# Designs tried in a protein design run: designed miniproteins, single chains, continued (3). Part 75

Each design is a single chain, and the fold is of that chain. pLDDT is the mean over its residues in the fold that is shown.

## One batch from the design tools (miniprotein)

Design m10758
Fold by ESMFold2-Fast:
Structure m10758 (fold): chain A 96 residues (1-96)
Amino acid sequence: MGIELGEEGIKLGKAGKGKEGGLAAAEGAAAADEEIAKGTKEGAEEGVRAGRLALEGGLAAVKSAKTVEEVTAGVGGAIAGIGAVFQGGLLLGRKA
């Protein structure tokens, strides 16, 4: 589930594994997009939650980053998380 991947991204980022944390955050955001793509209210709610965790994981990866690769992975995960939150929020607003 995207939530578990986002939480793993936060954990890896805080542990100084910025590249792994950023990649896990990006995978969490992709799982969030899959839930949103189902077009259900529950999928959109899950996607927004997973996207927020992906954003936090990506930011944690950036904070612990020591290389350009780690910064790039963390930024990518954070941006993907923001996108998932935005898309899920729009879907929830239309279905509410």
Scores: mean pLDDT 74

Design m10759
Fold by ESMFold2-Fast:
Structure m10759 (fold): chain A 68 residues (1-68)
Amino acid sequence: SKEVFEELMELIDKLKKLYLELGDEKGAEALEKLRKAIEEAYKENPEKTESFLKELSKNLQILIQKLE
């Protein structure tokens, strides 16, 4: 759903900001590339990307918790 996509985009933006605060410019750049790839995949087929987006959101939430 659009809500799942928007939540994932917010998580990527939060993690990107955290990486920049930690001085990890390469990590931030990798997240920006991931963000663009997800945007393209979602535009091409929103329904078939939803399960992937949900799993990725879970993994990013865990990563953010470890870095905070």
Scores: mean pLDDT 82

Design m10760
Fold by ESMFold2-Fast:
Structure m10760 (fold): chain A 68 residues (1-68)
Amino acid sequence: YEEEIKKYEEELKKDPNNAEAWARLGDAYLHLGKFDEAIEAYEKALKIDPKNWYARGLLNLARALKGE
């Protein structure tokens, strides 16, 4: 997942409006337990694509897990 983070960061450096790449970056941070970074990535994805139900669901999950 650390390798996935680097991959999606490189993709986002070229296209920062890629909602899918932001959501995938959030998934990688969530897997590593980096909930603040995951939340930020999912919020970026939703700012680009507000109807991304996947990112919205994972954002809610990341916020709940951070509350632990």
Scores: mean pLDDT 81

Design m10761
Fold by ESMFold2-Fast:
Structure m10761 (fold): chain A 82 residues (1-82)
Amino acid sequence: SLEEEIDRLLRELIKRAVEKDGINPFVALAYAVEIRFLAEKNGVSPEELLELIRRALKEGKTPQELVDEFRKRIAERKAAAA
């Protein structure tokens, strides 16, 4: 399912941040939770969220960097819709 794949990739993103970049596990988890919250609050589809996480993993981004990009993308969409 999409939810299982999203959970798997978010877990992988956290693992890479902790193991490769030395980020505190609680900090990495907090950013992963924020990604899910932002997606739900802003009506982002599971398919789009999955694509964003896959891209972040491919580009070697941290959970914090993904949150920053996600916030920017949401802001740009809101501006375009106004």
Scores: mean pLDDT 82

Design m10762
Fold by ESMFold2-Fast:
Structure m10762 (fold): chain A 62 residues (1-62)
Amino acid sequence: GAAAGRAALERGREALAAGDYETAGRLFVQSIALAGRAGDEALKAEATAAGREVGRAAQKAS
């Protein structure tokens, strides 16, 4: 549901802040899937944007 999707997004944000890009990426994909199931287009867009940030953060860390 939407609550589970939001929780996955928040956990993904924490993983991203910790530099765990693999875990962050997986959690954002999970958030997108849960948002899609719930019909929450705003959460889906937010999680998709967060997934793009994983790529940018990983490149900056290199």
Scores: mean pLDDT 82

Design m10763
Fold by ESMFold2-Fast:
Structure m10763 (fold): chain A 77 residues (1-77)
Amino acid sequence: SMAEEIAAQAALKAAQKQFEKAGKKIPDLKDFLLKGAKDPSLLPDAMGKLYKADPKLAGEAVQEIQDAGLAAYQAAS
């Protein structure tokens, strides 16, 4: 549905923003995190590396991504 497509795009934008933020704090992971934000197939691996480096930051990123997708879905439906 259109609402699901809008939610998916919002979640991807939130993921990019969160991984850019995480890359500034953990420069060694920056390129890997940015690849994960652009390619959904790489997202689990990127999140796994972020979780190992900073579990708190990874948890915050997951929450922001989920919240952005849900808010966009509700606004579009």
Scores: mean pLDDT 80

Design m10764
Fold by ESMFold2-Fast:
Structure m10764 (fold): chain A 82 residues (1-82)
Amino acid sequence: MQLASPEEREAVIKRAEELKKKIDEIFSKLPDNSENAVKYVAAHLLVVSAIVAAELGDLPTAQRDLEIVEELVKEMEKEAKK
């Protein structure tokens, strides 16, 4: 039950790579504390999970993982601002 076109997989992988770059950029601007470090590690693990899921054609899992990453990025952006 892997109903993903090559184009759909490539789109998800590209989105994951873009989020990874954004995570790295935001984290470089955050205070050095354990809470931010945990969020950074969690975001990276979810990006890797999303890429693997997309390559296997499991787009629902990949999309869910990327949605969680996007929420973590929003929280990190909020911390970077205030």
Scores: mean pLDDT 79

Design m10765
Fold by ESMFold2-Fast:
Structure m10765 (fold): chain A 74 residues (1-74)
Amino acid sequence: READIEALTEASRFAVEAYQRGLTPEEARKLALEKGFDEEVAELVARSVRTIQNGVPGAHEGARRIAEELAAAA
């Protein structure tokens, strides 16, 4: 169970990196499989990349900006 959570955490980190590199969800999925992730985890990677792309462009940047705003207020 906890090992599965660690694998999902690693997959999420990989998805963010793939998105930052400009990879498509399918390209990220193929790379995850090539790196030894199983198909279920690779599919989650692809879904994560697609969610980032289809959500708000620069969603991670938006979150960082909010964090900076809060830090400046402190």
Scores: mean pLDDT 68

Design m10767
Fold by ESMFold2-Fast:
Structure m10767 (fold): chain A 75 residues (1-75)
Amino acid sequence: SLIEKAKKLIEEAEKAIKEGDVEKAEELLTEASSLVDELRQLAEEDPENKEKLEKEVKELEERLAKLSEQIAKAK
């Protein structure tokens, strides 16, 4: 699923930061952000799953914000 793929990319980006690979972390952050944007659009188109998808999107957005801050400080 897109949710699981986004979570995986965020986890890999967090690991890349810990390993000092800032360039890889930026690439993974960009991919994860794109997937989260897709999930946000899907939430609007799927009223049956909207609440569940909105909760997942919020959690992923919070993780992306923290990761973005870590990448900015590492540069």
Scores: mean pLDDT 80

Design m10768
Fold by ESMFold2-Fast:
Order: sequence, then structure tokens, then C-alpha cells
Structure m10768 (fold): chain A 79 residues (1-79)
Amino acid sequence: ELEKKIKELEQRKVVLESALGILKAAKSFLEEQLKRAKEEKDEERAKELEKEIEAIEEQIKEIEEEIEKLEKEIEELKK
């Protein structure tokens, strides 16, 4: 059953890494939109995009922290 637990944690890590990749791509897209909004001097849209980027950055941070916790748990179980 220990091997099953390790496998489940490794699979969860893969899912989180995939989600992290998607969020990083979304952040890059929003950063490009923000650049365009600033070039167009659309201050209202720029502020909205900055808030969306901040929200995605928080999600990225949370997922990165969860991945680190999973990695440590997997390492402890393999000892």
C-alpha cells in the first residue's frame, strides 16, 4: 500500500505541474494584453489586467507550494 500512496502522490504532482504550465501560459497571454492596453493608454483595462495577473500569480505560487509539499512527502515515503 505504500507503493500505491507514492504512485497517487506522483500522479497528483503531474496534474499540478500540468496546471502550472497552463497558468504560466495564461499569465504570459495577459502580460501581452497588458502591454497593448498600456500602449493604447487604456488605463481601466490595464488595471483590470493587472488584477487578473496578480490573481494568476497567487494561483501559481499556491500550486508551486503544493508541488514542493508533495515532493517532500514522496521523498519521506521513499526513505
Scores: mean pLDDT 85

Design m10769
Fold by ESMFold2-Fast:
Structure m10769 (fold): chain A 85 residues (1-85)
Amino acid sequence: AMEELERAALEAERRMEEEARATYGKDIREVAQEAYENKDEETQAWVKRLTLEALLPLLEKARAAGLVSEEELARFEASVAAFEA
């Protein structure tokens, strides 16, 4: 159900916030904004990877509900890999 996806999204957001505070002592949005403004590709890649990892359970639930395709997941993985190359 959509309510289950919303609950998974809140959990993903909480995990991202905890990791951002543990690593940088800042909100995930602030970390992402500063990395973008400073052209810090390493931190931008970290944010993208953290987002993908936190959203993976949500994407799996959305895929089971027919809302996300395998191509959508592959696109996110390719986006993360582009920052690590």
Scores: mean pLDDT 72

Design m10770
Fold by ESMFold2-Fast:
Structure m10770 (fold): chain A 60 residues (1-60)
Amino acid sequence: SMEEQLEKEIEKAAKSILESSGDKELYLETAARELAKKFGVEKEEVKKRLEEQIKRLEEE
């Protein structure tokens, strides 16, 4: 489903953002915008989901 694909892309993007040595906020904004456009969903919803996934990954 589109939701399953979005969730997988969010997991992948969150891991990439966490592993980046650059501007994490810029990566977060860019990833949220691109995924929102690709899946036809609100950018703020994708950004929130990315932030929650990053937090989960940091806590392991």
Scores: mean pLDDT 82

Design m10771
Fold by ESMFold2-Fast:
Structure m10771 (fold): chain A 60 residues (1-60)
Amino acid sequence: MVELVAPAPTATSGTAAALLAIGEDPRAKVRLEGDKVIVEAPDTPAGRRAAELAKEAASR
């Protein structure tokens, strides 16, 4: 499993990160914890891409 933790300074950025991760790999698991988004994805090309997209979205 690939786990990515990224700051989510707004509810909008956290939600965007979650939607992009699930859209890329529907098996991705997303948790929102206060000011952070945590994405767990399978160690596959799609799963790794989902984690990358979530990190990029959360940084907006």
Scores: mean pLDDT 71

Design m10772
Fold by ESMFold2-Fast:
Structure m10772 (fold): chain A 104 residues (1-104)
Amino acid sequence: NPEIEELKEKLKEAVLRATLENDPEAVPEMLEAAIKLVEEMVKAGYSLEEIKEIGRELAEEVRRELLELGASEEKAQAAGDLTYAALATAMAYVLNDNETALSL
């Protein structure tokens, strides 16, 4: 799904700006991208466990890329943690608004 892949890259770019450039717009952009990403994955039929797995993979990709760019292990880990926290927040937000996604 090209929209999901675009939203993954947008989220990753916002995390990199927040951690490397101290961009004040990066945090709201991260949350917006994370919310849209979770909404599109839910709409496409992804399970909560699949979304969590994708979140973990994306966090590890962000951490790895920062290390390759010469960031400290502390900054790389913080960026990965921030990526996952944004997705976890987005999951809670989207599921609160879409109770049907939690219906049995």
Scores: mean pLDDT 80

Design m10773
Fold by ESMFold2-Fast:
Structure m10773 (fold): chain A 72 residues (1-72)
Amino acid sequence: HMKEEYERDLKGIEETEAVLERQRAAYEATDMTPEEKAYFDELFAQMERDIRNAKATLYEKYGDKEKAEKYK
């Protein structure tokens, strides 16, 4: 049960990361104003930090110390 919860939670984070990367690539391909670029760059950087922290917390919770260390 715990292993299934871990895999489900990890998949959720990975899906969120994939959505973020698709959105970021779409915005990078768009001819944006400097203000728009600055806004989205900051937004994506914050979301990347949140995803990284979520991965660290998940790995620590399920005892994957090696992976948790990479994200701390």
Scores: mean pLDDT 77

Design m10774
Fold by ESMFold2-Fast:
Structure m10774 (fold): chain A 114 residues (1-114)
Amino acid sequence: SEMEKLLEEKARQVAEKAREGKLDEALEILSTLPDANYRITVLVRAYKILKEEKDEKGVENLAEVLKHLTGVPELTLEEIKKILEELAKEDEERKLTPEELVEKLSELVSKLLK
């Protein structure tokens, strides 16, 4: 679908900006997407790209981007990285919709705030 192609292209662009440490540009790319569901989908796909490339710095930078989007300053980067890994793993085991990815993110964040 046209949306699937858009999400793949945006994921590649976000991964590239994370690799370069250009977090503001990554956030700008995500802001072109209409809602949080697609932004989280793009972040999970960008995470998979960076993990396949073994780019630890890119993964750290992507975690900073997600931390900013969650609006939860109490979450550590290590906790955000674990959230990204869990979201990516579940998406690989079963194909998640953008809505299901956001629901899973909310669940994981809620568990950490206890």
Scores: mean pLDDT 85

Design m10775
Fold by ESMFold2-Fast:
Structure m10775 (fold): chain A 76 residues (1-76)
Amino acid sequence: MRDDVFQASLAAATAIRQGDEERARQILTAMADALGLPRSVADEALRLAKELLEQGYSEEEVAQKVADFLLEKAAA
């Protein structure tokens, strides 16, 4: 489960880095849906991933932070 969320978050970070924001949105929306979270949380995750990449974090670091964000929202 945590690994699945990390892998999805990593794929989304990679998509953003490649300029494919639509692919990143699709990945995060599917993961949010799988976790029972609303689309607004997927939108927040996308924004967070973009901000962290702009700050110079690696794709793996961004994936970890986004995965933690999604899992925290799912636990609430």
Scores: mean pLDDT 85

Design m10776
Fold by ESMFold2-Fast:
Structure m10776 (fold): chain A 63 residues (1-63)
Amino acid sequence: DELEELLRLAEELGRALGLSDAQIAALRQAVRDHLAAGVDPEEVRKGLPAAARTLAEREAARA
């Protein structure tokens, strides 16, 4: 059940970085979209920390 594991990881990373509920939902949706597009689950897992950081940086840049 790789989808559920990746969605949990996305939520945990988002919470750890202080992302809003909306940003966490966006990160979870990106996981679903990548898996639906046929991206390998291991590649999605490896990319999650960078994706979460990118969302955090964009929120910080808005001020």
Scores: mean pLDDT 80

Design m10777
Fold by ESMFold2-Fast:
Structure m10777 (fold): chain A 91 residues (1-91)
Amino acid sequence: MEEERKALNDRLLEEIKKIADEKGVKTVQEVKDAYIEAFLRVAEETGNPLFEELAKAIRDGDIEKVREIAEKLGLKPWLIQAMEYIIKELK
């Protein structure tokens, strides 16, 4: 269970880093777009619709929905905090 949770968080970090490297992310908006794209890619790979819902919540700036879905997915607290920070900075 801990290994599965670590693998999921590591996979999300890998996708975020890959997108950031490919696009040369420089702004908070570009970081937000990278997170959305990373979650959509993971949604396609896993077939889990919660990742698509998470991407939509980030896009819409719905912090409460982001927290609910991320907790259901077992995401690490630091990742939830990072997403909340991105949304707050762009409001």
Scores: mean pLDDT 75

Design m10779
Fold by ESMFold2-Fast:
Structure m10779 (fold): chain A 91 residues (1-91)
Amino acid sequence: LEAEVEELLREADRLAAEAAEARDAGDNEKAAELAERAAELAERAARLAEELAREAEAAGDAEKAALYRALAEAARRAAEQARALAEELRA
């Protein structure tokens, strides 16, 4: 499950990088599509990390709870940035 969060974040980061390259090449439609996909994966990662944080907290594992909360925060920020980029590119 932790590995799944990290994999989703890596894939989201890859798509965000491809979106930036497409934007720089002038393909705003492709860039917006890639940015939207990046946002969706980051949103999924954030939800999964939040669920894992709650489970770790319930189990009394403060260290894992803190790790998963940090992953959820990072994923949420990534999703917000990708979503903002997608909205900008659709103008």
Scores: mean pLDDT 85

Design m10780
Fold by ESMFold2-Fast:
Structure m10780 (fold): chain A 59 residues (1-59)
Amino acid sequence: SAEDVGRAGREMTEEAIRRGADERVIKAIEDAAVRSVNLGLSAEETRRAMREAAERAGG
């Protein structure tokens, strides 16, 4: 659901901040979460998109 997707995005963003991730990485995670909500992706697809975005921004 959209609520589950939103929660997944928030959890991943908060965890990245807690781990001291770079601002660029945090923004990439947030942008991926927003895109996933707009596309109607599942929570699992959203988590995958956020991980991929974080890896690309951090590497």
Scores: mean pLDDT 79

Design m10781
Fold by ESMFold2-Fast:
Structure m10781 (fold): chain A 73 residues (1-73)
Amino acid sequence: SREEMERETPYVLYLAAGTSAEKHGDYEAAIEYYEKALEVAPEEEKPEILRRLAETYRKAGKEELAAEYEEKA
């Protein structure tokens, strides 16, 4: 199966790292990992990553950046 032969894509690893950092309140690291995920993600996955970035920026107190990323999602 193609699913069994599938290697982990870089964006999935960056999303996992970002989610972990966010759960620990490390919003700076979470933002960095989500930005890396966005750079390497397929186009169809980018809206979900943009929403995660917007939410993380909001939690970090960066409301203007949160609004910008929310609009791009």
Scores: mean pLDDT 78

Design m10782
Fold by ESMFold2-Fast:
Structure m10782 (fold): chain A 99 residues (1-99)
Amino acid sequence: EAYEVGKKLIYEGIRKAVSEKNKEEAIKLILEGVRKAAALDTEADPAVRAAGVAFAESNVEALVDEILKKDYPPEADPEKIYEEAVKALAERRLAEAAA
């Protein structure tokens, strides 16, 4: 539920990047989505929520830049774009933690 609310804001941010090429608004909406999900999600571990917020704050610009570099069409699926970009950043963070 809280993840769904956060995803909606994240998808709106992705849409701003893809359809309007508005990087600043995309970053703002994605961060708001992550923070709102963390605040409303009482089921998730607080450490997981805090890690998610920290990850977003540290990586949101790189995430949006990855999306913009791919030059997705406006009708592209925001869920797919979000999943691919988040997975790439998460794998990078895991590799950094392992090093």
Scores: mean pLDDT 72

Design m10783
Fold by ESMFold2-Fast:
Structure m10783 (fold): chain A 79 residues (1-79)
Amino acid sequence: MIEELKKKAEEYRKLLEEYNKEANELGKKAEELLKLAKEEGPVYMEKAKEAIFESASKSVEAIYHSSLALSYEREAKKL
């Protein structure tokens, strides 16, 4: 049981790292698109909005998986 809980926590921590990486890459893309929107026009503003929303979505996934990892780690620690 404890080993299974630790395995689940490790799996969720790997997903957390993956989602955080994706969120950071999308965040950088959004910043670049916002700069282009100021210089080149409103089409880049819509693309920036999409990148911001995708980054936010990945950040929410990261928070969720972080909570799952912590939950499984705490259950393993109780025994």
Scores: mean pLDDT 83

Design m10784
Fold by ESMFold2-Fast:
Structure m10784 (fold): chain A 79 residues (1-79)
Amino acid sequence: SEIEKLKKEAEEAEKKGDYKTAAKLYARAGSLAWQQKDYETAAEYYRKAAEAAKKAGDEGSALAFQTEADIMRRIAEEL
């Protein structure tokens, strides 16, 4: 799937220390899961995007992605 491809690319970026690219790829995976109404998977990938953004030194993006993860998790818990 496209989400699995993005996950693999993000993990490869993390292994190379390219946390900025990893954050963008995880965020794209989260967005695709959200579009599919898979809120649990969306929450997981936005959380990974936030962690990668924090490692990249981008606190603003980290906070934004963590906020999206928290929203997705709440929606998943209410279903």
Scores: mean pLDDT 89

Design m10785
Fold by ESMFold2-Fast:
Structure m10785 (fold): chain A 59 residues (1-59)
Amino acid sequence: IPKTIEEVEKEIAKVEKEIAELEKRLAEDPNDEEAKKELFEKEVELGILLIQKGVLKHL
């Protein structure tokens, strides 16, 4: 079932907050490999959500 634009925007806000927390962790420990991996995964998730928002905007 496709998500609504409102649901996608809410998820974008959550992912952006998670990215900010991970960036803070990396600022404190630049060699945190787990934080680097999680940041990469969250950035990919954000990209997918932005594409989904774009598609839904045209419906």
Scores: mean pLDDT 79

Design m10786
Fold by ESMFold2-Fast:
Structure m10786 (fold): chain A 70 residues (1-70)
Amino acid sequence: MKTFTVEAEVRTESEKLTALGTDGKLSQASTARKGEVARAILTGADSIKEAILTSYEEGEVERREVTTTS
């Protein structure tokens, strides 16, 4: 859940600025957006996490990381 959604953020931060948050709006080209999406996900926004996962190509999301511990 959180890790899976944060994984999408890691993908964006890694090299490819892909969709994150609201269909990529939060992580298109701003580092600040990465923090916002992580915060929203940590808050437990189920809708957001599902939207993020849908925006990404599940096959591409491989780098999983528990950056957001709490």
Scores: mean pLDDT 40

Design m10787
Fold by ESMFold2-Fast:
Structure m10787 (fold): chain A 86 residues (1-86)
Amino acid sequence: SLLSEEELRLEAARLYLAVGKLLFKKGKYEEAIELYEKAVELAPNSEVAAEALLNLAEVYEKLGEYEKAEEYRKKAEELLAELGLA
């Protein structure tokens, strides 16, 4: 059977998250940010989005944007709590 629209969005979000992590490891921070943001956009109420938000926090720390990093950490914690994972 074909994947549902929700399942397709979630799988796409997982792919964006995975490629974003690879770009982050290569020091391509701006490209990693774009892919992490797409992962959150595609599946905003998911564990994938929570992980993408934590990775956004880490990339902003690498860029010296500590206040923005803290905001993303809080968003991730709030989402994990909503999902019953924190």
Scores: mean pLDDT 88

Design m10788
Fold by ESMFold2-Fast:
Structure m10788 (fold): chain A 68 residues (1-68)
Amino acid sequence: SEAREYLAKAAEALRAGDLETAERYALKALSAIGRPTEEDWQLVGEAFRAARAGDYEAAVAYLERLAA
């Protein structure tokens, strides 16, 4: 899935501390899903809230829930 490939790149960027690249790939993943749900948008929002707080492990976990 193209969405899963973008989410994997977003998670890699988060682990590297590159929030700008991570956000770009997460948005590409939502676009690749075609019609993201409100829950999909909320998971991405929570991931970046955790990342801004420095909790990259929680941020990655939120993106992995979107990929499931």
Scores: mean pLDDT 83

Design m10789
Fold by ESMFold2-Fast:
Structure m10789 (fold): chain A 71 residues (1-71)
Amino acid sequence: MKLSMDELTERMNQLLIQLSNVMGTLSPEKRQEVLQKVKELIKRFITAYKNNDLEEMEKVIKELEELIKEL
């Protein structure tokens, strides 16, 4: 495992801030699509955090990074 739970949580928070800045530039349709995906990623991250599943937390972060890159 490359990062601690605290580091993964900080990275997730940074990505969510980055996403919120990009959301203002998106069409209403694209915003709705992105928000739905982000809600599922946040739920997965919280579940992984509660289970001390660092590997799943890291996977969620990578999926969120890829989502932001596609915007």
Scores: mean pLDDT 82

Design m10790
Fold by ESMFold2-Fast:
Structure m10790 (fold): chain A 56 residues (1-56)
Amino acid sequence: GRELARRLVKKETGLTDEQLEEIYAAETPEELAALAEKLGLSVETVEGIKRALQEL
């Protein structure tokens, strides 16, 4: 489940384990927007990553 999803997303995006955990832990739109800006990603991309980590 979650660990396999995390490894796949990490390989696809090049993000670190810490960055993926931050995305997974984010609950509010403000947190997701702050992470998107910090990581140089779109909010849609960060939401997609969080959804992938949650669904697997």
Scores: mean pLDDT 76

Design m10791
Fold by ESMFold2-Fast:
Structure m10791 (fold): chain A 70 residues (1-70)
Amino acid sequence: SAIEEVEKKLEELLEEVKKMKEEGVPLKEISEIALKKLQEIVDEARAKGIPEEEINKLLEKTQERLEDIF
């Protein structure tokens, strides 16, 4: 489903952020890249017709996990 595809992309983003942090990329740069990619995923989710309520749930979960990484 479209929701499952978006969830997978968000999981991939979290793994890329962890990898960048482990590779010593500056936290400011990681944050800027993560924000840009997160916006792209959200824009794609809206374009696919995913309800805003579902997008908000996915974003809340992803933001909590990003805070754990930083």
Scores: mean pLDDT 83

Design m10792
Fold by ESMFold2-Fast:
Structure m10792 (fold): chain A 79 residues (1-79)
Amino acid sequence: SKEEKDRIKGEALKKIAELYQKHLPQLTPEQRAELVREIRRLVREFMDKVDQAKTIEEAKKIADEFLKRVEELIQRYLA
């Protein structure tokens, strides 16, 4: 349902906010701006994929893969 998809989106965005609070203070202003731009692009792609998902299980899988990609991206900036 739309409500369940919106919940999945909201939970993923909450996780992104938590990752921002944890990791953005460890980056330079330039790295911070670049990382936020890249994550915003991934968020747009994620939102579209969740909307196109045929099942709630598929939407959850999309969210899991999205969060994994974001965490991998953040780790590259921290290295």
Scores: mean pLDDT 87

Design m10793
Fold by ESMFold2-Fast:
Structure m10793 (fold): chain A 70 residues (1-70)
Amino acid sequence: SRHEQVIQELEEEIERVYEEAKTLDEEKAKELMEEMRHLVEDAIKKTKLPEEDAAALFARIEEVEAELRA
């Protein structure tokens, strides 16, 4: 479905930004992750993604943020 395509694109963007954040200092990594969170929020609103799918994307963002702190 169209929503499945959007989810895949956003998941790929989260992973891309996560890999970039690994190469940055803690402060810059946090800033980059915050910018990505806002981009994901905007994309969800524009595409009217279901709440369940939106929650899964934010859960992944939280997971990678925790991995960056480890």
Scores: mean pLDDT 84

